# Designed miniproteins, single chains, part 90

Each design is a single chain, and the fold is of that chain. pLDDT is the mean over its residues in the fold that is shown.

## One batch from the design tools (miniprotein)

Design m3317
Fold by ESMFold2-Fast:
Structure m3317 (fold): chain A 95 residues (1-95)
Amino acid sequence: SPEETLARVRELIDQAVSLINEAEKLINEAKKTGDPELLSKARELVKQAHQLIDEARELLKTLPDEQRYRELMALAILEGAVYYLELQIDKLEKE
């Protein structure tokens, strides 16, 4: 049902937000300590968040356009956050 699909999408969004927040904490700690294992853990969390975002996007395709606008906006913001964190990890691995 559309309601069950929306509930699942929101669950995936909440999980992705949690992973992004944890990855950001690890990146900030890595900036202070220089610990490459923290960057490796952050990269894995970012990868998991990306997979959840992709799953949520595919589920939203099954819904009418009028019912998915808010969730599409949330996913776009999360995709931007993932991209930003990937750039931060790449910079810290190089320097």
Scores: mean pLDDT 88

Design m3318
Fold by ESMFold2-Fast:
Structure m3318 (fold): chain A 83 residues (1-83)
Amino acid sequence: DAAVRAAVDRLVGALGEAAAESPSAADRQILNDGARAIHQAAAAGAEAAIEAAEETARRAAGTPLAPRIAEAAAEAIAALRAA
């Protein structure tokens, strides 16, 4: 589904940009692991991608990037639910 792929690609891109800007190796690992998990889950469908996005946002909640990641995840989840 093109809509699912577009939502996933946008979120994965946002996580990659946030990781590139982060000075913390631990924070970069959370974001890179999340991007990988979301991309992999997308192959199983929108519901799996939503679960991976929600989990990534939860893990990022303890980082300085939490508001940015929460917003990007919420946008992607809304698009995935509409797909």
Scores: mean pLDDT 85

Design m3319
Fold by ESMFold2-Fast:
Structure m3319 (fold): chain A 63 residues (1-63)
Amino acid sequence: MSEEEIAALVEEYAKKALAEKDPEKRNEILKELGKKLGVEVKPAETDEELERAFLEAYLAATS
């Protein structure tokens, strides 16, 4: 997967997760992104933690 494809995938999943108000569903979206990128993700409880988790997933996938 190219860096551009990874960036697009992260953006898509971040938008889905931030639009979701159910914390369990938000973390399911984050976990699914982690599976697609082959990276480990940690559960997020706040919008700030969620945004950080998506950034960390992007960095892990592109490093």
Scores: mean pLDDT 80

Design m3320
Fold by ESMFold2-Fast:
Structure m3320 (fold): chain A 59 residues (1-59)
Amino acid sequence: MDAEALAREAGRASRAGDTEAARRLGAQAKIANGQPAEVALNAPDGARAAMAGATYALA
């Protein structure tokens, strides 16, 4: 699965201030890593997109 690549891209988008891209990529990373889309998409200010990257890195 490309969860790691999606999580890294979400993290980069979040740092660049592209919160919508970070949200979408973070949602895809969480889905690939086994989390439901609804929870992933309802993440505020991209923080959970960054958490998706951290979670995958620890897996």
Scores: mean pLDDT 62

Design m3321
Fold by ESMFold2-Fast:
Structure m3321 (fold): chain A 67 residues (1-67)
Amino acid sequence: SHMSKEEKIKKAEELIDQGRAALAAGNRVEAYNLYLEAVKIVKDDPELREKIVEEMTADFQAADAAA
């Protein structure tokens, strides 16, 4: 892989931030795709993958509660 673990974490965090912005704008499909890209980047790290899935679940639940 051409990405270091540090670069993967940074890229995943950027995608999660974009996903949260999309959720805040009501763009659930865009948000889902951004979180899915973050999961794909860390697919070889099960602990990071699980953390991102938990963040995605929490963020979507928070967005639904705010709507």
Scores: mean pLDDT 82

Design m3322
Fold by ESMFold2-Fast:
Structure m3322 (fold): chain A 59 residues (1-59)
Amino acid sequence: MSKAEEVGKEAEKIALEEGLSEEEAKRIGKMAKRLVEAGVPPENVLEAAKTSAKFLAEQ
């Protein structure tokens, strides 16, 4: 599995843990995968995914 796919799956898991729906979590996972493919470091992508998921879950 590619690094981008691994990060995408981890971001999806983080979104589900923050209380987002399965559909919203999949969208976050897809965006995270695309960011890694675009050259953003995995650590930064996962931090951004967690922040975004928490913000969306609170709204």
Scores: mean pLDDT 81

Design m3323
Fold by ESMFold2-Fast:
Structure m3323 (fold): chain A 70 residues (1-70)
Amino acid sequence: MKEIEELKAEIDKLSQEHTKKLRELNAEYRANRDDPEKAREVVDKMSAITKEHARKLRELQKKIEELKKK
């Protein structure tokens, strides 16, 4: 089904963007290891993007399951 393939492609895109952003934030965290305030800000950013990714992933997975039911 084309719609399921398009949704899977969107999930793959979200996963790639999330991985790239986490990689950038991990590098920023390492660069600021000696600055606890900046390190905390980076951890907060990582938490925020992880929560947003999980939310979007659930929505796309729900759409795939609804399409499979039809």
Scores: mean pLDDT 82

Design m3324
Fold by ESMFold2-Fast:
Structure m3324 (fold): chain A 61 residues (1-61)
Amino acid sequence: MEEGKKLLKEAEEYAKKGDTEKATKLILKAADIAQELEEKGDVETARELMEEVARIGGRVF
């Protein structure tokens, strides 16, 4: 779970530097982690991570 949150923090750093392409790739990786968690039955943690993905993605775009 820590991995997804770390990717989103890194995405925010790259977005601040204007590297939207790298920020987008990191956001997509975090979304993939959320999907894997949902498939494993960790639905609550996956939903929390997906909410963070949406929040940060909205700020990048």
Scores: mean pLDDT 78

Design m3325
Fold by ESMFold2-Fast:
Structure m3325 (fold): chain A 60 residues (1-60)
Amino acid sequence: GLALLLQGIAAARQGDLERARALFEEAVRRGIPRSVLQQYARGAAAAGDEDAAAVLAEAA
């Protein structure tokens, strides 16, 4: 759930995009709505975190 989403965001900020992708996919599998990942992807893009935005959008 939410803890996996937050861990994924932390991994993406550290440059571990493969780990971030796996954590975002598991968060969706455990019931986080895809719309929540899309919202975080928009926030990441607005902040200039293009890699994090792309990984979030892929998992959404």
Scores: mean pLDDT 79

Design m3326
Fold by ESMFold2-Fast:
Structure m3326 (fold): chain A 61 residues (1-61)
Amino acid sequence: ASAEEIEKALKALEEAKSAAEAAASGGQLYDMGVATREGAVRAAGAKTVEEAKEAVREGLI
């Protein structure tokens, strides 16, 4: 995929992250922050199977 498509995915994720942080301003939703970051890695790598695997491997750790 193009860098522009990856940047679009990252922007959508940053919006989701901001919404999650607003909802988790009580510090209770640690899992939401982790899930959002893992989503970013997957979104960035979701354009090819090999890139998705590499992104998942980094996000999985």
Scores: mean pLDDT 53

Design m3327
Fold by ESMFold2-Fast:
Structure m3327 (fold): chain A 66 residues (1-66)
Amino acid sequence: MTYKVTFSGDPAKAIGLVLKLLGHPTVTVTPLSANTYLVTFSGDQAEADALVAELKSDPSVTVSEV
């Protein structure tokens, strides 16, 4: 599954979230622009759902499935 993630807040917060995602071996992050990333999950769907829910809980983050 692939999601487009856009950050509209503090860049330090965005970097922290990206580093957290990169800590998962099933996650690939591809930068599209300074504040927009493609996040691809190659592992367990339940892990992907949990990580997407965590991202969506941050008001500075917009997540859309592609």
Scores: mean pLDDT 76

Design m3328
Fold by ESMFold2-Fast:
Order: sequence, then structure tokens, then C-alpha cells
Structure m3328 (fold): chain A 61 residues (1-61)
Amino acid sequence: VKPAKVEVRWSADGTRAEFRVEAESQEEIDAAYAQALADPDNTKRSELMGAVLKAREEAAA
């Protein structure tokens, strides 16, 4: 199975986030996010991913 690649970039003022995902399907994208949030060694990344997901919900509304 091929792992998905996720890159997160913040705007200069930190108010907006852009994310880039290299994956063959939405399922791989969702799996990558779930793994990042579940990893206790990645507390800082979990916080960042949480902020990005919140921004995505705002964009989808």
C-alpha cells in the first residue's frame, strides 16, 4: 500500500492554511489525517492538523 503525503502551509499572518495532498484517492487522504491525529508523538502535528480541519469545515460551509 502506498502512503499518502500531506503538506501543510500557513499564510504569512497565520490566519489561513493551505494543504497539499498527494494521494490516489480520498480514502488515503482521510487515512493519513486519522493516523496523524492518533499519533501521540506528534502532538504538535495533531494541533496543526486540527486547525487545518477546522479551516476546511469553514470552507465547506
Scores: mean pLDDT 56

Design m3329
Fold by ESMFold2-Fast:
Structure m3329 (fold): chain A 61 residues (1-61)
Amino acid sequence: MAPSEEEVRLSLGRMYAAILLSNEPEASVEEIAEAVRRMGERLGLSEEQIEELVAEARERA
């Protein structure tokens, strides 16, 4: 079954967070979290989904 459009957007947000964590080692956890939040907003994710994505990014940093 094809993933929902929201699941695709959430996956894109997770990939973006992973790329930032790998390619911006000098960036603070707060800078990465803020960038992930802005990307989630641009992708049209809900506030709940954005907060989950930010929390995941903080845990991985």
Scores: mean pLDDT 74

Design m3330
Fold by ESMFold2-Fast:
Structure m3330 (fold): chain A 71 residues (1-71)
Amino acid sequence: MTPEEKAALLTTAGGIWLAAGDFYYSLGNKEEAKKAYETAIELFEQALALDPNDEVSRRLLERAKEALKKV
C-alpha cells in the first residue's frame, strides 16, 4: 500500500467518524459525538502527514475541529 493509498483510506475512515459524530450530536449524545470528532481529527491528521497537499482531508479536518468546539 502506497502512502497516498493509505492516506485515502484514513481520510475515508475519518469521514465516517465525522458523520457518526454529527449523528450523535443530533441525538443530544454529546459525549459520543466528542469521541467521534476526536477520532476523526486523529485520522485526518494522519492522512495529512502522509499526503500534506490533500485539500479534501484539510477541509474535513477543519470541519471536524469546528464541530468539536460545539460539544
Scores: mean pLDDT 89

Design m3331
Fold by ESMFold2-Fast:
Structure m3331 (fold): chain A 59 residues (1-59)
Amino acid sequence: ALEEGERLEAEANEAFEARDGRTAARLYSQASKAYEAAGDLERAAHLRRNSEVLRELLA
């Protein structure tokens, strides 16, 4: 759960730096769910917000 969230967040950051916003948005969403499952609600909310912002920019 927590380790999976960290991995997904790192992958999301790599996609974001590569300017692959669609992949970054998906990975941030997945990372958020993993952190939520691990009980890290603040980090989950932060990453969910990042995903939402990216999806709005791509809409």
Scores: mean pLDDT 82

Design m3332
Fold by ESMFold2-Fast:
Structure m3332 (fold): chain A 72 residues (1-72)
Amino acid sequence: KIDELLKKVRELKEKYKDDPGVNAALDAIIRELESLKKQDPSNPYVQYRIDRLEDELKAIEKGYELLKKAEE
């Protein structure tokens, strides 16, 4: 769950390591995920935040892939 998202964010950081803006956004997501990991997972607010971060991560990955494809 959170650990899976953390793994995904780390993979994206490696993929985009030459883009400081994207890396800063990914670092912010890592910090929020680590903060949420310390909270009660039965809290619906925690689940809501996790879902939002997952959606944001998907949007970042999708956006980068579209930009990379447009370069060709």
Scores: mean pLDDT 74

Design m3333
Fold by ESMFold2-Fast:
Structure m3333 (fold): chain A 87 residues (1-87)
Amino acid sequence: ATELAVEAFNALRKGDYDRAIELAEKALKEDPNNATAYVILAEAYRKRGDKEKALEYAQKALELNPFSQRARDLLAELTGDEALRKA
């Protein structure tokens, strides 16, 4: 659900990473192929310092939505490969 993903992103922006993860996981229970929820999980884990989980979730988001600019930007930032932003 788009609403849960929006709430998760707002929690992320406020620094409430636990709530962002909870809401994104709830969105995935409603739609396991929700690429936006995976982007939010990736960003939340990056903010918590869990680079490995952030990378895995960002890759999953891009697999589900190859046109996700957020997933491409996050992968570029996590890997240092700026070409990914425009791929």
Scores: mean pLDDT 80

Design m3334
Fold by ESMFold2-Fast:
Structure m3334 (fold): chain A 76 residues (1-76)
Amino acid sequence: VSQEEIDRGVADIVRAIGNWAYEKGDYEGAAELYLKAAEIDPSRKAEFYRNWADAYEKAGKTEEAQSLRKKAEEAA
């Protein structure tokens, strides 16, 4: 496997753990995991930044969520 394939797989696992945290109401933990997924696989930065923004919005960080949504649009 290539490094790109490894990074994709690891980012998918990290995002899945983030989704689990989000479903449990740990929005701050979910946000940290989505950020980590974006760092591991920058090719999907836009997708992970939207997940991060959704988690921040649920955590009450509305301004930060709006900033992240704009960054996701720029990365798409």
Scores: mean pLDDT 83

Design m3335
Fold by ESMFold2-Fast:
Structure m3335 (fold): chain A 108 residues (1-108)
Amino acid sequence: MSKEQKVMLKILEKMRSHPDAGVVLFPEDPEVFPDLDKIVEEQVSLEIILEKVENGEIKTLEEFKELLDKMLENVKRLYPEGSPTRERAERLYEFTMKLIEEEEKKLA
């Protein structure tokens, strides 16, 4: 496992422990969102990101950030501005991007 992969796993553990993690922890239920496949090209959740990091599909912090951006954009497409779910996802995203910035400084 690379140093970046270890960093990604550390960040994912902190994300999963965050109080707002529950809104993005698992994939969205298509029974709840009947047009999910029309709105979202690729589902992204903490579970999916963890699997991709563990299996080596995601190898860099740049690829990791791209998945986090997709996860937030999916939430923004499914949930209107001001919804509790969207606000929680946005807080988690800001928390995570700050952690990534701190870890990137340690890698330089």
Scores: mean pLDDT 84

Design m3336
Fold by ESMFold2-Fast:
Structure m3336 (fold): chain A 66 residues (1-66)
Amino acid sequence: MKKLIIIADNDEERAKAFAEKLKEKYPDAEIELLTGISHEEALEYAEKLKKERPDKEVKLVDGSPL
């Protein structure tokens, strides 16, 4: 099962750096960046994606607690 990793962070540079690191660790993973949105909006998007893409393991990573 391919992972779909959503990175939600208001800091664009930090989000991009984290995405690059995750891509090295999970080369087959699909990585999506969400910047300028609230944590609640990111959660809603992840839940929608889980329903639309049952073939993928959707994981939300929030930069806020980092």
Scores: mean pLDDT 75

Design m3337
Fold by ESMFold2-Fast:
Structure m3337 (fold): chain A 100 residues (1-100)
Amino acid sequence: MNDEEAKKLLKEGEEAFKAGDLEKAIEKYEEAVKLAKDNALKAIALAKLAEVYAEAGEIEKAEEALDEAMKLVDTLSEEEQMEVMPYVIRAAVAISLAKK
């Protein structure tokens, strides 16, 4: 399974996002979503992708990614939901701020 590769891509995407390279961050997070087999990891990847889409002004894509992340959250254990939820909340806040 490609979960270790997905985790590496999430770190690379986070570094790109911190550097202000939104295009690279999106690219890395999109690849992480495709490779992630674990639902919790995929939900985190989708939430991070939604946050970067919101910062890039791609509001419709951000909302679609967040909706997909939330659907995955419904499949998770309580422990996994607690791990993922901070990323979902951050993405939701980013989308709300981008709509102003």
Scores: mean pLDDT 87

Design m3338
Fold by ESMFold2-Fast:
Structure m3338 (fold): chain A 57 residues (1-57)
Amino acid sequence: MVDELKLEVLRLQAEIARLARDSVPEEVLELLREAEESEDLEKVKELLEEAIRLLEE
């Protein structure tokens, strides 16, 4: 059974892929790198939400 936070993370990753197209800003890449290195799913979720916020600006 998948944790609800894991499903949220997968959803956010899909949204980032949809918004980013072929070009990703350096700030977004840094957030994605930090998310990949983190074992805390809540922190990963926050980092991915921030990445989406930057992509939507």
Scores: mean pLDDT 74

Design m3339
Fold by ESMFold2-Fast:
Structure m3339 (fold): chain A 84 residues (1-84)
Amino acid sequence: ALSTKAQELNPVFSGETPPQVIAQKLKEILEKKGEAFVTITKVENPEQLAAEIEENLSELLDQDIEVKYTVNQNSLLLSVKIKN
């Protein structure tokens, strides 16, 4: 998907969503596709939320993962890939 369809594969969550729910969704995408991208908006503590998501995801997956994130004014952009 090299067109507008690509943007629909990037789920968007609110910072009010529990990190466990976000981690679970990322796990589902990773098990199916090997990589996942997510945007989280209205985040009060983006650095803490990113750490909590990474911890939950690492515990849910029996695989090495690479997590990259960017923090922008109240938004968290997360990129996760299964290491191979």
Scores: mean pLDDT 75

Design m3340
Fold by ESMFold2-Fast:
Structure m3340 (fold): chain A 95 residues (1-95)
Amino acid sequence: LIEEAEKLAQKGSDLYAAGDYEGAIEHYTKAIELYEKAGSKKLPSIYIALGRAAFEAGDYELAIEYYEKALELDPDNKVAKENLEKAKKKLEEKK
């Protein structure tokens, strides 16, 4: 489970770096499923990665959802808090 999840997360990271944000979301989502089954402490970091990919894809509502999930698991995560505020600000700017 963990090794497969790590490979999927790495592929997601590679796709994100290449600007393929939809592909990154797909692979990070698959990684989340495996990390959840494994009870991994890695979950908040992968939700943050999903949020970043959604944000770069312009889906600010989806980015907010993933950052909120990261904060449910790790309420003191400053990176998730900062990215959540940026996503909320972008959503307000579009309305």
Scores: mean pLDDT 82

Design m3341
Fold by ESMFold2-Fast:
Structure m3341 (fold): chain A 74 residues (1-74)
Amino acid sequence: SRVDELMAELERLAAELRRAIAAGDLARAQELLKRMSDVVQEIHNDPEASEEQKTRALALAIEAQELLRAAEAA
């Protein structure tokens, strides 16, 4: 389904964001976080998305934001 494809994309973006942070590429990490936010909005606005999928998508975005915030504070 479209939602399953969006969830898979979100997980790939999260993995890329972690790699960008590990490499010290904060500009890339910021771009990836923006893309994750857009995907989360698409999932949230999709009537076929389950509450579990919406919760997981939001959790992934929050984790990414906290990781980037910590990296920027270092």
Scores: mean pLDDT 89

Design m3342
Fold by ESMFold2-Fast:
Structure m3342 (fold): chain A 87 residues (1-87)
Amino acid sequence: ARATVTARFPGLSAEQAAALGDGLAEAAREVPGVLAASASAEATPDGAVLTVTVEAETPEAARAAAEHVARLALEMGASSVEARVEA
């Protein structure tokens, strides 16, 4: 199963966004049943957009990882978060 979390961070530089993305991917890998996680960052005129992709053994594990990443992103200053889980 796969999950994708997209988070928008106003005011982040590209370098700060990349470091934050790496941290979020690391946090996702700590969720039980996660096989792999990766992050990418895209600079915007007013900040950055982070995309974290999670591969998991089950849809439940993918959802748990996506919820964990989304919560951390909001705690770290994300203005919006969207999560999608594929079976």
Scores: mean pLDDT 83

Design m3343
Fold by ESMFold2-Fast:
Structure m3343 (fold): chain A 115 residues (1-115)
Amino acid sequence: STREKIRELVEEIVEIFLRLLDGEISVEEAVKKIFELLKEIAELVTTPEQEKLLVEIVEEEEARVAAERPEDAGLLGAFLTASLDVIGLIREGREEEAEEKLSRVVRHLHRLAEA
């Protein structure tokens, strides 16, 4: 179903971001993988009902991480908020701006995690 596909993509994005915070992947690799997954979500989410579903899934994943890894919850929340903006830019055909925004946000949040 569309719900299951969106959930799987969001879960993969969250896993990649948490692996970045754990130092298991580079910022460059994380940005590349996350951007491709965000493009897939942008292609799936074309209606207001699907946009509401995406937001609900994002909120569920934020709640899950807040329970399992409370130290990372704030960074993940900021990342997921920015990821929703990136999806919006991709849907507007502003793919280069979307990738630049993702790169800046991921790099900034990674630096905050290392402080």
Scores: mean pLDDT 89

Design m3344
Fold by ESMFold2-Fast:
Structure m3344 (fold): chain A 88 residues (1-88)
Amino acid sequence: SDEELAEYARANPAEVRELQGILVTTARANADASRDELIAAIAEALGVAPASVAGPLDILNDPSATDYERDAAVGALLAAIRRARAAA
């Protein structure tokens, strides 16, 4: 649930900081890229499916998003990373 995702993000600040570093670095490297190209680049950098990036990225780029929605979006990316690592 969004509540569980947001709670995980708040409880794991080191993982959030690592994720934010990857997102910032990837966005800077892809400053002139299309939305789909940026989503693909982030998905590759995180080792997840592009479908796992699109929704959370839209929330993180929305200036009207609440802190709760942002925490849930970050938590969703962290959950996708953990699932991908468990499958490898």
Scores: mean pLDDT 87

Design m3345
Fold by ESMFold2-Fast:
Order: C-alpha cells, then structure tokens, then sequence
Structure m3345 (fold): chain A 61 residues (1-61)
C-alpha cells in the first residue's frame, strides 16, 4: 500500500541519516541532505516525521 511504501521510505531515510551521523558527516551536510530528502517525500506525515527526527539529531549533536 501507499502507507506501507511511505513508512519504508521514512525508515530508509532515518537509517541513512543515522549512518551519516555515525560516520561523522558534518551537521551542515546532514541537514542539507535531510532537507532535500524531506522535500522529495510525497506524504506530509512522513515529511513531518523525518523533520522531527532531524531536529532530534541536531539537538544531540
């Protein structure tokens, strides 16, 4: 379903973002990547969830 595809896309984006953090990628590059990824998401709820995760990551860095 579209909802299942959206959840899978969100999980993949979260996993990639976490991998970038673990690899020591600069916050500026992580933010730029995440903003582009958020803009490409079709589902507004998925976009909101990924933005909240990005804000959480920024607060921990």
Amino acid sequence: SAAEAARAALQAAVDELQAMVDAGVPLEEIRAWAEERIAEMADPAVRAALRLYLEHVEAEL
Scores: mean pLDDT 79

Design m3346
Fold by ESMFold2-Fast:
Structure m3346 (fold): chain A 91 residues (1-91)
Amino acid sequence: DKALELARRALEAARLALEKAKAGDILGAIGHLLRAIGELLDLELEAPEDKLAIEAARLAVEAALLALQGRFEEAERLLEEAEELLEEHEK
C-alpha cells in the first residue's frame, strides 16, 4: 500500500525532526521536516482519496513544526495520534 508507505515515511521523518530539535540540532530538524512535507505532498498526489493516511501525514508535519518551536509535548502527542490513525488503517 503506497499510501501507508508514504504516511509511515512522513511519520518517521517527523520523529527524526523531533529528536534533532530536542538535541538542539535545528538544521537537522529542518531537513527532516522538509522530508515529511515531501512525503505528504507525494501522498496527496498519489492517493488523494486516502483521507486516513493523509491525516496521519498532516499530523506528522504539524508535529515536526511544533518540535522546531520547542513545543515537544504537543509534538509527541500529535505523533502518537498519527501512529494510532495508521494502525486503524491497517485493521
Scores: mean pLDDT 87

Design m3347
Fold by ESMFold2-Fast:
Structure m3347 (fold): chain A 87 residues (1-87)
Amino acid sequence: SSSVNQTYQDIIVQQQRRIQQDPNDSVAWLVLGHSYYQLGNYDQSIDYYQRSIDLDPNNTAAWDGLSQSYQQQGDTQTSQQYQQLAQ
């Protein structure tokens, strides 16, 4: 619904402010990735999940997010590779 989309847009604004204060906040990048995924913007979700992993490679939620985002784009091979890293 439009109200759910507005909630994710509000979360995005909040996380962008966090990143402006601390660009190394891996959790803020993860939450951005999740929010763009929920809005159906898989290109942006991939970019933000990759940034989260670059900062914290032990973040299994970000590896899972990458896997799911690539699956939504039809890239099943890349999705399967990232799913192995989410374990």
Scores: mean pLDDT 88

Design m3348
Fold by ESMFold2-Fast:
Structure m3348 (fold): chain A 67 residues (1-67)
Amino acid sequence: KKATRAKILKLIGEILRLIGEIFDLDQQIRKAEQAGDQATVAQLRAERDRLEARLRQLMEELRSIVS
């Protein structure tokens, strides 16, 4: 139970960090869109998709532990 709790807290910390990184990317995408920089928009969207996939994996791990 103590070991499980520590593992859950570590996963939550990583999940919150990724959410913050995605929010920062969303801000950067919006600025690039307003500037009409389609190449930068495409690059940032690809990075956002990568972070979203990683977030889903961590959330699946968390679900597996708390079930």
Scores: mean pLDDT 83

Design m3350
Fold by ESMFold2-Fast:
Structure m3350 (fold): chain A 70 residues (1-70)
Amino acid sequence: SLSDSELAALFRLYDKDGDGTLSAEELREMLRSMGYNPSDEEVEAIIKAFDRDGDGTLDWAELREAVRAL
């Protein structure tokens, strides 16, 4: 499993907009780099489950919970 520092490095790499959140597309690319192969529907389901703010993206805290739940 990835450490928090490794996950933070991936978060920064895939946060292409630099806004401190991951979009569905950015999350999908990150998960693929980690060896997962989620569909677009599976990525949307992950965001829906862990997106506390309802903005359609995952911040760092939400991403940590999502990755630990996989």
Scores: mean pLDDT 79

Design m3351
Fold by ESMFold2-Fast:
Structure m3351 (fold): chain A 66 residues (1-66)
Amino acid sequence: MSDEELRRMAATLWAARDDLRPPARDYGLPPPADAEDLFEMMKAVEPQAKDLADLLAMAVSALSRS
């Protein structure tokens, strides 16, 4: 996934964050302060994600820790 794709995804998740249901699993990621922080976090964990669904679960988990 490109940086542009990750940034677009992070911006979309940040905009929708209040409507997102937190996943049951906590991935131990720090809560992001903004969309850019979420993008940097997603970029850092992308190599560890099994697929797009896993990456999204990690991102939503981080947002729910705020």
Scores: mean pLDDT 76

Design m3352
Fold by ESMFold2-Fast:
Structure m3352 (fold): chain A 71 residues (1-71)
Amino acid sequence: SEKKKELLRLIGEILRLIGEIEDLKLKIKKAKENPEEYSEEEIKKLEEELKEKEEELKKAIEKFRKLMEEE
């Protein structure tokens, strides 16, 4: 029961993070295509946020994988 709830929670977290990462990638692409409207500092902040979200996604996937292996 507890393990099943944790797996479902992690699936939801993974899907949310994928969506957030795709949104950030789109924002970064748009910023790089409009360098006159976006500073290097603004782009760097978006890229740092993207790295944080990608690391969070990797950890969530690893945790999900480990829980699945415990069957």
Scores: mean pLDDT 84

Design m3353
Fold by ESMFold2-Fast:
Structure m3353 (fold): chain A 100 residues (1-100)
Amino acid sequence: TEEGEEAAEAGARAALAATRGASKENVAKASGAGIGAAGAAIMAKMFADRGDGEKAEKNAEGAVKAAEQAARRAGTEEAREAAEEAKEGARKAAEAGKKA
C-alpha cells in the first residue's frame, strides 16, 4: 500500500537523520537505533501489503519505538522531526494492514 511505502521511506529518513545529527561519540548508538527504525518500518510495509494487519501493527509499533530512541540519541531537531514522520507513517501502514 501507499501507506506502507511512506512508512518505509520515513523510517529510512529517521535512520539517516539520527546518524547525521548525533555527536561523534554517539554516532554508533544513534546509527543502530535508526537502522532498527528503518527495518521495522520496512517490515510493517511488507506485512501491510500482504494484508497481515496484526504483524503490520506489531512491526509499526517497533518502528515507532526505534525512531524515538534514534531521535533521543541524535539530539537534533532534524532527527526528531524525521522520527515523528516515521511514527506517523508506521501508524498509517498498520491501519492499512488492519483493513486488508
Scores: mean pLDDT 64

